# Designs tried in a protein design run: designed miniproteins, single chains, continued (3). Part 25

Each design is a single chain, and the fold is of that chain. pLDDT is the mean over its residues in the fold that is shown.

## One batch from the design tools (miniprotein)

Design m8844
Fold by ESMFold2-Fast:
Structure m8844 (fold): chain A 95 residues (1-95)
Amino acid sequence: SEAELREEIERLKAEIEELIKEIEKLIEEKPEAVKKLMGDSELSIEEFKEKLLERIKGLIEQAEKLEEEGRLEEALEMYKKLKAELKELKDALLS
């Protein structure tokens, strides 16, 4: 139902918000892990963080637009994909 889809989306949004906070903390606490993830990139850690947060913000804005249009199943899939990508990033920073 629409109500069940909206409840699942709100749960995913809360989980995504917590993952973002955890990732920001890990970026500050583990600069060597960030450098390892960037490989041969010429970006600073600050530039990497800024680009990452802008990408996340853009994806959230796209998902919110889908919600506003009533395209809840598509919005849900975008939030699920974002959560999965953030979990992979968190795991990489912990390695």
Scores: mean pLDDT 87

Design m8845
Fold by ESMFold2-Fast:
Structure m8845 (fold): chain A 77 residues (1-77)
Amino acid sequence: MAQEEAARRAFLEAAAPYLAKAGEAYEAKDYEAAIEHIEKAREAGLEAMRAAGASEALLEEVERQFEGAIEYLRKLA
């Protein structure tokens, strides 16, 4: 439980700036920029989660969520 909490907190701290930029790009219909920011959020967030001791199962779950979001945005771009 403590490792999962620490991992989620680390993810939010690392990914939040990029997710905010992705949201702004999405609202502007700049799907290419939204994808770029989501990719940076994925990289920073997953790295922070690994450092915080996230399980491989949790990391795979989060990675699949990012893959789905990027695929969706690529269809709109």
Scores: mean pLDDT 83

Design m8846
Fold by ESMFold2-Fast:
Structure m8846 (fold): chain A 84 residues (1-84)
Amino acid sequence: DDDALLAALSAVRQSMGMPPITREQIRRAREENEETAAVLDRMFAIVRAHAADLTPEELWLLFMVDDVERARALLEAMRAAEAA
């Protein structure tokens, strides 16, 4: 469901001070090429499996690394760097 992915991505973008993503941006990305469509399908699967248990920042890092523990470790490292 593109609505679930849209909501999760918009929450991530808002936490980073960016404008929310639109349905048209997701649709266009799917149409761009097969690799982009595969990335979106992976992000969709992550949202479906983990959105209830993870924060928007943890979901964003999981999209990048496809590993929950590594995503959390990267988020903690980024927070430590920002606090320094």
Scores: mean pLDDT 67

Design m8847
Fold by ESMFold2-Fast:
Structure m8847 (fold): chain A 60 residues (1-60)
Amino acid sequence: SKKEEGFKAVVEAIRAVGDEIQELIDVLRKDPDNEEALKEVMERLKKTQEEFSKKIKEIE
């Protein structure tokens, strides 16, 4: 059903965000004093937030 597909899509989007956050934490842990790594993490977080917002709008 459309509702069941929507629920699955939301769960998958949440899992994808969780996986990306874990990868970003791993990047920061490897190189905590690297300003370029911090900028990359910030840009990736922004992109993840935008993609998640877009995905949620598609389900509404």
Scores: mean pLDDT 76

Design m8848
Fold by ESMFold2-Fast:
Structure m8848 (fold): chain A 77 residues (1-77)
Amino acid sequence: MKEQEEKEKRSKVNRLYAEVGRLIVELRKKTDKETYDKISNEIYEKVKKMEADGVPLDEQIKFLEEVIKKLRELLKK
């Protein structure tokens, strides 16, 4: 059912976005203000543009998963 699939994808986007926010807060504790401001602004701007352009939820999910991977790698240092 298309509506159920869309709802599950939107829920996943929300969960991934929350995880990105959590990782940005952790990054802020480990790096200088200029670095985290740049990273957080780039992520926020990209997400805002994707929503405005009506980018499919699958593409939003892929973007957020890649962001989470990159943030986790930065935090491993």
Scores: mean pLDDT 77

Design m8849
Fold by ESMFold2-Fast:
Structure m8849 (fold): chain A 97 residues (1-97)
Amino acid sequence: SEKEKLREKIKRSYELLKRLSPEVAKVEFESILIIAEYRRLKELNKESELSEEEKKKIKEAEEILKRIQEIRERYLEEGDLEKALEELDKIAEEWKK
């Protein structure tokens, strides 16, 4: 039933949250903050004040969040927790240094 499918997705979300590394959480949170600041500047019509380096950082943050979202959505549908954690940790490692 649709209700049972929703329960399974909620359960999977909780299992992912419990095992998510602090490094992944940090990368996601920092990316969210970068995008939020960009949206604020755009709303204030100050987008043209952004440097090329800042524009690059924004694009990188958007790509990271998209990758994280796609991994989570795939995990919720397929249920392969270990694969999802491995893919998320690889993203965090790429941006660690």
Scores: mean pLDDT 83

Design m8850
Fold by ESMFold2-Fast:
Structure m8850 (fold): chain A 65 residues (1-65)
Amino acid sequence: LKYVTAVFDKEVAGEVKERIESIGGNATIYDNGKRLRVITRPEDVSKVRKIIEENGGKVTGEGDL
């Protein structure tokens, strides 16, 4: 499994979480909806990053679990 962390200027992490969970990822929201941690399969990392960036987020970390 991989983790991906992200930050947002707006409180949109809830919407991003729902989209990530629809593709089989697990997402946890922090900092009143401005931070996100995702756990996903290695093959889904690029999709998770795209969802984050399309919603104005910046990926702050990525790694192995």
Scores: mean pLDDT 83

Design m8851
Fold by ESMFold2-Fast:
Structure m8851 (fold): chain A 73 residues (1-73)
Amino acid sequence: DAERIAEEARRLLREGGPAIEVTRLLFELADQGRVDLVREVFEEAVRLDERDPSVNLEAVILSIAVLLSIIER
């Protein structure tokens, strides 16, 4: 369900998984109306990028920010 999708997205972020897969999972969470979980994953991605920029999460963070802008407008 939505909580497991969020856990998978966070796992992919920590493991340096593909940005496209993280983005797809977040769109699925948004489709389920779980904007709260999308925001939690966004905050996790920002924290990870701030600690280690070499993980290259900038594209993921931007994709999530755009998604949140669309959903929250």
Scores: mean pLDDT 74

Design m8852
Fold by ESMFold2-Fast:
Structure m8852 (fold): chain A 53 residues (1-53)
Amino acid sequence: LSAAQLAAIDKQQKQDYDSYKQMYLNLGYSDDLATKLGRKWSDTVRDVLLRLK
């Protein structure tokens, strides 16, 4: 992975975390659960992207 690709993946992880957390909050889940699920999903996406590149 290039430094530029890693930086893009890091930025995407942050965006994914915010998006997933907000999605779960909008569905009526608690802030604690939304935070845990947002982190888990954003980490999973980042992990997949790191393996593909």
Scores: mean pLDDT 82

Design m8853
Fold by ESMFold2-Fast:
Structure m8853 (fold): chain A 67 residues (1-67)
Amino acid sequence: MNGGAIALGAAAKEAEKLGLKEVAEALRRASDQGADATVEELTAIGRAIREGDEKAAIEVVERIMAK
């Protein structure tokens, strides 16, 4: 498992704490699949989660999983 996948798992836990269940599930699936996320993608996800922007967070996860 690479560092990006570990960071996606941590982001999933944060999304769960904020009640963003769809984002948390998408992030957990990406982490479980060993998806490779860049620092920019992780930063964008973190910001979207903190702002409660589920659409923005899911769009970034979809781009990561499409690699």
Scores: mean pLDDT 78

Design m8854
Fold by ESMFold2-Fast:
Structure m8854 (fold): chain A 92 residues (1-92)
Amino acid sequence: SQARAQALAQATLDQARADIDWLRAHASEYTPLQRRTLLLTILSEVDAIAPHAPAEDVLELVDLVIDTAEYLGDSSTASDARKLAQELRERA
C-alpha cells in the first residue's frame, strides 16, 4: 500500500540522517573511501525510495549529503548528489 511504502521511506530517511550525523561526528575514524561508500549507499537508498516519499523530504536529505560531502572535501560525491537533486526536482 502507499501508506506502507511511505512509512518504509520515512524510516529509510530517518536512518540515513542518523548515519550522516554519526559520520559528521566521527569522520576522522574513517578512511575517505569508507566515508564515500557510506554517502553513495545513502544516495542509492534515497533514490530507491524517492517515488514513495514526499519530494521535499527526499531533497532535504540529498542536500544534507551534499553539505556533508563538501564538509569532508569529497567533491566527487557532492557532484553525484547534486545530479540526483536536479533529477528529483525535474521529476517533481
Scores: mean pLDDT 88

Design m8855
Fold by ESMFold2-Fast:
Structure m8855 (fold): chain A 90 residues (1-90)
Amino acid sequence: SELAEAEAAVAALTAALVAKVAPYGLEEQARRFGELVLEAARALLAGDLAAAKEAAARAAELLAGILEAMGHAEVAREGLALVRAQIAEA
């Protein structure tokens, strides 16, 4: 069924994103993104374009937040690695 295919595709997308963001501690945000993508897909399959657009917009907003948080975490990790290197020399 189209719904089962959409659910399987979103589950795969969610699993891939969760794995990618796990080093950043953003697994819950990645799961929430998957929930919003599935909501958009279900609305689209039901012919509710307005609901699909709203869910997709929220998913995009959450993804932007995930990407921003990942960027911030990388800067923090680089800084922490430099501090650890300095401590190891002491």
Scores: mean pLDDT 82

Design m8856
Fold by ESMFold2-Fast:
Formats: structure tokens, sequence, C-alpha cells
Structure m8856 (fold): chain A 75 residues (1-75)
């Protein structure tokens, strides 16, 4: 369990950092990478029995992915 919790925290840290860089640069690829990490974090959250957390992370991934699509269409 401790290893999965550490993986979850590390994935979230990386996802937030990529999202922050995406906001700074407007690079849709950084948003897509952040969304992928949120989805991986959601999978680990489900393995830990954190269903509500997993649902929130899936929603975060979807929102970030949609933002990437918006930016790409604007360019």
Amino acid sequence: MAEKERELRELLRKAHELYRQGVKTGDPELYREAAELFRKAAEIARELGLDTVAQHLENDAERVEKKAEEIEKEK
C-alpha cells in the first residue's frame, strides 16, 4: 500500500507540473501529457479503494484533455 500511495503522489506532482508548464507555454502536448498522468493516478487510486478520488482524477484528466483540444484548434 505505501508504494502505491507514493506512486499516486508522484504522478499527481508530475501531472500538476506539466499542467502548470502547459498554462505558461500554451503547448497542447503538455496538457495531453498531464491528462495521461491524471488517468494513471486515477487507476492507482482505484487500486487503493479510493473511488471518489479516482472519479475526481478522471474528471481532471477529461477537462485538461479538452483544454488541449481547444488550444490546438485555436492555432
Scores: mean pLDDT 83

Design m8857
Fold by ESMFold2-Fast:
Parts: C-alpha cells; sequence; structure tokens
Structure m8857 (fold): chain A 100 residues (1-100)
C-alpha cells in the first residue's frame, strides 16, 4: 500500500541518519519500532474507515513519541530526524485522508 511505502521510506532514511550520526542502537530500534507501529495503526485506521479525527489522534500520539525519542539522540542528529518525521507524518496524513 502507499502508507507502507511511506513508512518504509521513513525507516530507510532513519537508518541512514542513525549510521551517519552514530545514534545508539537502542534509540535507533525505538525510532524504527515507533515508525512501524504508527504505519500499521494508520493502515488499520484506513481499512476500518475510522474518522479523520481518529487518524489525527494517531498521528499526534506518534509525533509526541517521536519527539520524546529525538530529545535523547545526539544533538547533530535531531534536526535531520525531525525533518524525516515531519515529512512522514504529513505524507501519511494526506494519504490516510484521501483513502477515508
Amino acid sequence: SELERIGDRAIAEVEKIAEKYNIPKELRDEILGTLRLLTDALIEAVENKLSKEQVDRILEEGRKTLEEIISKVPKEAQKPLKEVFDRFLEEARRVAYEKL
């Protein structure tokens, strides 16, 4: 699905950033796990025809979790990660809304 492709792209970008900035494995795994869970939750929301308000709640909860993890990574990695997350969340919202 298009949401799976968006999630996979974000995961690939995070892996490159984690390697470049030497992000600890535990934080890298937490980010990757969060992106996978968030992508799956959005796919399920679309398949179950949930409301746009419910999609927005999923995205907002994901944003808060990702921002908390970003605060723990090396400072140099924070801006690149935030740019990936902001793009992922915006693209995922757009696609989810189009399918509802």
Scores: mean pLDDT 88

Design m8858
Fold by ESMFold2-Fast:
Structure m8858 (fold): chain A 89 residues (1-89)
Amino acid sequence: ASTTRTVEVELDAGELRALLEREIEAAKKDPEVLSASLEVHAPVPPPGVKVPVTITETRSEEGDIASVTIEVRDAEGNLLLKATLTARL
């Protein structure tokens, strides 16, 4: 099954990137984690500027494998950040 959640917030993309980097590094320390990655795309707003973004979280589970994908897009729909985590259940 796959589930999707979407949230619209004003965030500093640099702060959000740092948060996602911390989550991905924490996930990599878990032996059940198969892969964890963060993609940074341009244009990323300069640090210290809060912009409206849309955060979409998609969770999927197939057998003994669960994955979560977080996509962060700007107001124009441009992909800024994408984090993907896959773990064995």
Scores: mean pLDDT 77

Design m8859
Fold by ESMFold2-Fast:
Structure m8859 (fold): chain A 119 residues (1-119)
Amino acid sequence: GSMRKRKLEEKKKELDELLKKLLKDKSTAFYNVSAFIASLLLQYYYEKDPEKREELLELIKHAIEYYIKTFGTDLEKLLEAVKEALEIFSERPLSEEELEELLNLLKELFEEVLKELGL
């Protein structure tokens, strides 16, 4: 409803401010944004509430849009960086199946963002 949309818009605004900070240093910006996308994917993976999962997907798409606008449309480069970040930042080693599931989700969301941007 209206209240969920309002909370999502507020979270997207907070994400905008965070992404601006992560992009400030050009030498680390790529790794910072890729690591942040990995963090959102891990939050989605461990989230059990379907409504919160949908919210996290929208935040991941928003972060991908910032990535595309800043670094371009190189999906393979993003997938490699996110895979490395997932392996470093997960609380336990992820299985090959878990990694494949998360990277396939990222690929699907990236393709949806490209369509939404008319790319």
Scores: mean pLDDT 81

Design m8860
Fold by ESMFold2-Fast:
Structure m8860 (fold): chain A 143 residues (1-143)
Amino acid sequence: SIREQLQALAKSRLALLEELLAEADRLAAASTDPEIREAYATAHYHYERGDYFSALLSAITAILLAEARRRGREDLIEEIRKAEELLRKDPLDPRKLLDYLVTLLNVAVELERWDLVEILKPFVRILAEALGDQETLARLDSL
């Protein structure tokens, strides 16, 4: 399944996921923002249960929220909130999951976090190819 491919890719990158969790932990510890702290707590929860893909998404979410806050980019925080709310309404919908990943990718681009862009690209590609989303595939090729 698509979820098995995403999980297998995340599991193949455990050292990278551990680095992202460490960054998210440092940012959550330094933050009074409950959204950043919750995103990190969610990432840690999934990591301990072997859900490496969900752990990776929540860790990247925590990092991007912290970076957007640091830069005063409330617009980017709102985009993440909207995408997360839509995914929460139907967490098994692969289209909503793709929309969430594309939101994180676009926020990473706006924040010039090219390291996170390169991490997210292959996950976005798996979902976009599975859904036949040519617009998203063209966007990836432009980055």
Scores: mean pLDDT 91

Design m8861
Fold by ESMFold2-Fast:
Structure m8861 (fold): chain A 64 residues (1-64)
Amino acid sequence: MEEAEKLSKKFGISLETAQKIIEAAKRAGVSISEVEKWMEYAKSLGLTGEQAANVAILKALSRV
């Protein structure tokens, strides 16, 4: 729960979206810090936090 709140505040995303990221990362065997790097990179390309979250979720699930 604390990790979801941290992601939510850091990236300006909903708590539900942050929870989906954590679940996707667990299923893919990817660390939360690795997912945060993907999201920071996506935001550097001009994506919103929610868009960056969607990219990270899809990337994690595509690795499974």
Scores: mean pLDDT 80

Design m8862
Fold by ESMFold2-Fast:
Structure m8862 (fold): chain A 60 residues (1-60)
Amino acid sequence: SLVEEAYRRGYEAGLAGKPVGHFMTPKGETPEETALNQKVIDALFRGLEEGARQRAQRHR
C-alpha cells in the first residue's frame, strides 16, 4: 500500500542518514484524500524516526 511504501522509504532514508526530501501533500479535495495523505506523511516520518533511531544506536 501507499502507506507501507512511505514507511519503508522513510525507514531506509533514516537508517542511511539521508534526507527523504519534502513530500508535498496533494490538495486533499476530499476527506478521504486528506486522511490518506495524512497517513502517508505519518508513515513516512515514523519510518524516518525509526531508521534514524537505529542509526543513532550504532554511532554512540
Scores: mean pLDDT 71

Design m8863
Fold by ESMFold2-Fast:
Formats: structure tokens, sequence, C-alpha cells
Structure m8863 (fold): chain A 73 residues (1-73)
């Protein structure tokens, strides 16, 4: 279980660079769909991860929501 929390923290640490790449690599519509799917997947994962993993998952979800809001502008 510790490995899951570590992977969530690593994912969160990589998110800024991956979001920048997503915006550069994909058309706006595709990026929006990817972010919406990612948010739902992280919400589902949160139900399966212990409470110690919830904080980095919530922060990751917030980062994806912020990127989604910026793209929808």
Amino acid sequence: MEEVIKRVEEFKARLPEELEALKREYPKEVAIEGLERGIEELKQLKKEVPEEGHEPLDESIEMLKKALEELRE
C-alpha cells in the first residue's frame, strides 16, 4: 500500500510538466477530454486508496481542474 501512496506523490510531482506537454501536444478539445477523464479516474482511485493518499490525490485533482478551467476560457 505504501507503494501506491508513493506513486500518487510521484504523479503529483510530474503533473505540472505533463499538463504543459498536454497543452502543447494536443488540440484544445482533446486536452479538455483528457483532463475530464483524468479527474474522474483520480476520483475513483481515491475511493480505493487509504486516507494517507487522499491529500496528494485531492491536490492532483485540483491541479487538473485548474488546467481544465484555463483551457475552457
Scores: mean pLDDT 78

Design m8864
Fold by ESMFold2-Fast:
Structure m8864 (fold): chain A 113 residues (1-113)
Amino acid sequence: GEEGERAAREAREAGEAAGDGKGALSAGEGAARGGVEAGRLGGLGGAVGAASGTVAAGGAFFEYKRGNDEGARETAARGAEGAAHGAARGGRGGEEGARLTARGAAEGAERGK
């Protein structure tokens, strides 16, 4: 839905705003945390958000560890967007899951500054 698309856009923007590899890792971890909160809603959207956010965090971490700050930022941005889209596509409660994932990514990016 429109709200899910908005949340996915906000999640990607949060990942892109992370700046360096450390900020990107924090954004990915925030997306994973938001996905876990979405999982508390008990819906499929929450589970998809949590899983996708975790993958985003792992990918960003891998790029960060090998010194690829730009790759870490891009991986965090794409992963956060994917996590929000996945949560939104999960049906009832998915749009709330997408919003929680986007919020987690934004809070993670801010903490990584």
Scores: mean pLDDT 64

Design m8865
Fold by ESMFold2-Fast:
Structure m8865 (fold): chain A 90 residues (1-90)
Amino acid sequence: SMEFEQLVEEALYKLEVLEVGYIPTLPEEYHEQFLQELQGVKQRIEQLSKQPPTEEKLERLRKVIEEAEQLLSQLPPEVLAKAEAEVKKR
């Protein structure tokens, strides 16, 4: 499914932007825990991307994107723009 592939790509992109832009804004004591949680979500999405698409999987991907966008919306626009530019260079 074209929609499924696009949601997987968007979710993975948003998680990379969180890693680069959001995690550094947290107190250093929380960086490792948040990074581990984020990597766990990324691994689950990558595993899910190799399975047949279902409505449940599409809804899970949309929720990941929505939650990531909520966290990213807390960043100053300049910080978000730099993080997105860095991820796009990768």
Scores: mean pLDDT 86

Design m8866
Fold by ESMFold2-Fast:
Structure m8866 (fold): chain A 74 residues (1-74)
Amino acid sequence: DDLQALLEGTKRMAEKIGKLGGPDIQKLADETVKKAEKIAKDYVKKGKVKEGLEKANEVASKGLQEALKLLKEK
């Protein structure tokens, strides 16, 4: 399942970034995972699986990039 693979990959990346960045960056990474999961779930319930994948990936990528930027500025 492409959606499950996306969410699992996002979660693993968020865990890695959080461990390197400390509690504030970990919180941002965790919130990014939760937002992506919620978007995916809401779109799947509406039968819009492709839109759900695209929107979840957009939110995940943006949030993780912001977390990585904060980690690099630290």
Scores: mean pLDDT 79

Design m8867
Fold by ESMFold2-Fast:
Structure m8867 (fold): chain A 63 residues (1-63)
Amino acid sequence: SEWQVVVEAIQENKDIKDDKEFIEGVTKLLLEKGFPEAAERVGKMKNKQELIQLAQELQEQAL
């Protein structure tokens, strides 16, 4: 599931405090895991909160 991969990428990058570095870290991990479309979506986010909101929205659709 796309939401699961995004949530896992967020968790692996949770210690990154800078929003830009956090977005870059999540984007890189998604590319490494073979989810280029999800990586493109994440890379367009402006800050950490927007990415967390996207993950929550995707999770609600999966439940």
Scores: mean pLDDT 77

Design m8868
Fold by ESMFold2-Fast:
Structure m8868 (fold): chain A 68 residues (1-68)
Amino acid sequence: STLLKVTFKTPITDEQIAAVAEIAAKYGGRVVSTIPDENAVIVEVTNPRAAMLPLAALPDVESVNHLV
């Protein structure tokens, strides 16, 4: 499993967190934490390569990055 950071262009909402969680679950993962001050949601996924494009396609997503 790999951690991804999903950063939003706007302050994160519960609806955005739920949307990220739904996609993460589809790719064998879950939401691990949020960083509200960075407008970011941290997810753990078993297939990061497949998960990145669907996560980046969510409304108001600025970037999706691997956490190292």
Scores: mean pLDDT 85

Design m8869
Fold by ESMFold2-Fast:
Structure m8869 (fold): chain A 118 residues (1-118)
Amino acid sequence: SPELAALAAEVRALLADPSVPSAAKQMVALMLQVTTELATFAEQTGDPLARELAAEMLRLGAELVRAVRDGASMEELEAIVRRAIELLREYREKSTDPALQAMLEEQIERLEAALKEL
């Protein structure tokens, strides 16, 4: 996806910026990882829910990148990540595919763990 490639480029720029806090770098990197995994699952399976979720996660990832670039507070960055977790939970409930459900469960745990390590 051109949009996913653009997000990856913006995340790489933030990771290279010494003025960006380590916690913010970890959040944008993790959001990119989760979004990439979802986009890959959607491409490999053709699952329409995974495709919709990947697009929504891409939008949240872009919002998070903009917030980091604009110097948003840690509380504001955490709020965006919590919205991502809620979105993953919503799609996990909507999905009837055990493989997608298992992937979403692991992604939720990974994002929740990252928030606790701040």
Scores: mean pLDDT 91

Design m8870
Fold by ESMFold2-Fast:
Structure m8870 (fold): chain A 76 residues (1-76)
Amino acid sequence: MLSPEQRAAVAAVLREAGLSDREVRIALLLMERNLSYSEIARELGISQSTVRRLTNRALARLRADPAAQARLAEIA
């Protein structure tokens, strides 16, 4: 489990990489709690298709930013 400091650091890196607040929340739920897309959709009050689309956009942004990837590897 990530500490509160590690969660804050991960969230900051993801925001700097251009992720929206909603995409950051989905990424943290996937990393910390190993939730399925249906569980995340239920928790956030959105559709599973929206979770999948936001996850794909977040991954595309991270793949385009090797500096963000390196910083995330140092935190976790």
Scores: mean pLDDT 77

Design m8871
Fold by ESMFold2-Fast:
Structure m8871 (fold): chain A 83 residues (1-83)
Amino acid sequence: MEKIVLEETLTVGNTVIEAKITVEQLSDTQSKVTIEVTLTRTENGKTTVTKHVGEGVVPASAAEVAEKARETLAKDREVAAAL
């Protein structure tokens, strides 16, 4: 089973954003995508951790989904660097 994992870490001010995208090929025409985002914010000595998990099936190959995810992560890095 073909499995592609993409990981990104961004720091914006006092918040650390960790994103993990897992893409699994289910068939010739379908892939399963799992997105996990962890936000860690530290302010006045208090640390808050928030985790978001999303899952879905898309009518695309794992390679196509991974390519789009890489493009999105690259854009997010540019935006974070500009802040």
Scores: mean pLDDT 76

Design m8872
Fold by ESMFold2-Fast:
Structure m8872 (fold): chain A 75 residues (1-75)
Amino acid sequence: MEEAEEYLKKMEALLEEVKAAGDDIDRIRALFKEMEELYKKVEASGNKELIKKARELLLEAGVILALNLMKEALS
């Protein structure tokens, strides 16, 4: 499953960009949406191991987004 492994690598790179974005909520949101689209492609592969890894990456990015959104809402 060559394509699913490629999508997973792209998700790993996007997560590093999310971590580097600091408090740029618009940038983090855009990167998270790209990761969601790649995650759907990994899910379509049916590879349980790759789906698990992709889910973990998406969850980590989602936590960063949620924390930044909470900071904005509480300010």
Scores: mean pLDDT 84

Design m8873
Fold by ESMFold2-Fast:
Structure m8873 (fold): chain A 80 residues (1-80)
Amino acid sequence: SNEEILEVIKEGIKLAEKRKGSTVLTREDALEAVRFEAILRGIDPSKVILVVEEAFDLLGTTVATAEDLLKAVEEVLASK
């Protein structure tokens, strides 16, 4: 469900912030952390990776704050 996908991405973003020690995340930081959280939870990472990729495409950047990335993820999920 979109709610389950959103929760996995939220936890992935938190993990990326902890790993980097920053609220500013690269596309690679976010994708690695979100993939890890999906696998840990037994969820197919392809679906969450696609949403995060679309969120960065929506922002038009490879670097974003955790807050801006989360807002973009919510917008991508609302369009599905």
Scores: mean pLDDT 85

Design m8874
Fold by ESMFold2-Fast:
Parts: C-alpha cells; sequence; structure tokens
Structure m8874 (fold): chain A 99 residues (1-99)
C-alpha cells in the first residue's frame, strides 16, 4: 500500500529529525504524534475517530483499535506537551479487552 509506505517513511523521518532533542516543543510534539498516528492508521490497527488540539498543544484523541477477531475497543487519549499521557476506556471497551 503506497499510502502505508509513505506514512511509515514520514514517521521514520520525524523520528530521525527529533532523535537528538531532549525536550520537544508543543509544536514539535504535535508533528511527532501526527506522524505516529498516521503510521498506525495506515497499518489498519488504529482509527482516529476524533481529535482536538488545545492552544497549549494538549491533544485529546478518541481512538478505535481493531482486534484480530473483528471486535474493537475505543479509548480516549489525552497527551500534554510535557508527555503526560492519560488513557480512559468505556466500560463496554473494558469488557471487550478483558474477554
Amino acid sequence: DPAAEEAEKRYKEVLEKYRNKVILTPEERLEFWDAWLAYLKAKGVLEVLSEEVAPDGTRTLTLRVRLPNGRYYEMVVTITPENVVSIRFSPESLEVILS
């Protein structure tokens, strides 16, 4: 899939670009996370249902993850510019994960 190959190449380029940076700015973090999400989406593992970006660079994403058995679960991920990650699952999603 040319789109998947292009997304993988972009993700690797962004990784290489920021490899030697100890701290990323909010804008640089957004570039990194966008490339990473595009890569996972292109692999068919992850679907981004919604995305919000606050002025401070804090991202809130609603993600759907496909399982090999055809089921899915959904999670809400909040990522701050300081790399604090918060993940929330619905009760229905937890049932799918734990089954």
Scores: mean pLDDT 69

Design m8875
Fold by ESMFold2-Fast:
Structure m8875 (fold): chain A 101 residues (1-101)
Amino acid sequence: SMEELRRLAEKTMLRVTLPNGREADVGAFGVISPEGFRRVLEAVEAGLLSPEDAAVIRKLARLVEELGVESFLGLLEAHLRFLEEEGLDGMVEALKELLES
């Protein structure tokens, strides 16, 4: 899943104009905020992403709708932290407990 997330982030790298007028390259999972996710979703609707990547982003949008933005962001943060600290097996076990609880 982390390799898939990394590949999707690389494929969904967007050049966005920040409020201060600077431009930045952001991946779909590198923009972990309500505003960032909204910008990625707007890029999907504008046709800036491939159909395959757009489908994944729409699936994530449905997951955010079901869990709520804060719960979804907490899940992603816990996922990334666990992968860094415990490796893949620890992350899978923790996510299974979180999602099946």
Scores: mean pLDDT 52

Design m8876
Fold by ESMFold2-Fast:
Structure m8876 (fold): chain A 85 residues (1-85)
Amino acid sequence: MGLSDEQIVEDLRLAAEAARELEEKAKELEKKAKETGSKELERKAAQLYAAAGILYAAAVFLLELAERYGSEEAKREAREIFEEA
C-alpha cells in the first residue's frame, strides 16, 4: 500500500523529464510560430505548455510526498530531480 521511496523518486523523475521535454517542444513551436506568424503553431505550443504544467504539478505533489514520508536519501534525490526540471 502506498508508494515506496524508490517509486516516488522514479515517478518524480519521469514526470519532471516528461514536463521538460514537452516544455522544450513548446518553446520550439513558439519560436517557429513567431518566425512564420502561424496561429496554429501558437495554439499547439500553448497546449504543450498546459500539458507540461500538469506534469510539473504532479512532480510537485511527488516532491511533497518525499518530503513528508520519504527517507533523507529520497528527499535529497527528489529535490535534486525537481531543481533540474
Scores: mean pLDDT 82

Design m8877
Fold by ESMFold2-Fast:
Structure m8877 (fold): chain A 66 residues (1-66)
Amino acid sequence: MGELARKLAPEVAKRTGVSEEDALRAAATAISGLERGWSEEEIVSLFKDEKLQEAARTAVELARRE
């Protein structure tokens, strides 16, 4: 799991402007949620900050392409 999250995190950070730490957290959460069968909306709802919600959406989009 950590491999895909680490691969996606730099792109998430670049697209959304969040820190690399926040991008990695968003990517890891998105991948974990998708593996558990969670929807994009369920994953995004885990974040309270608008920028982190955008990071989570970006991570879900990128993860679904893999």
Scores: mean pLDDT 82

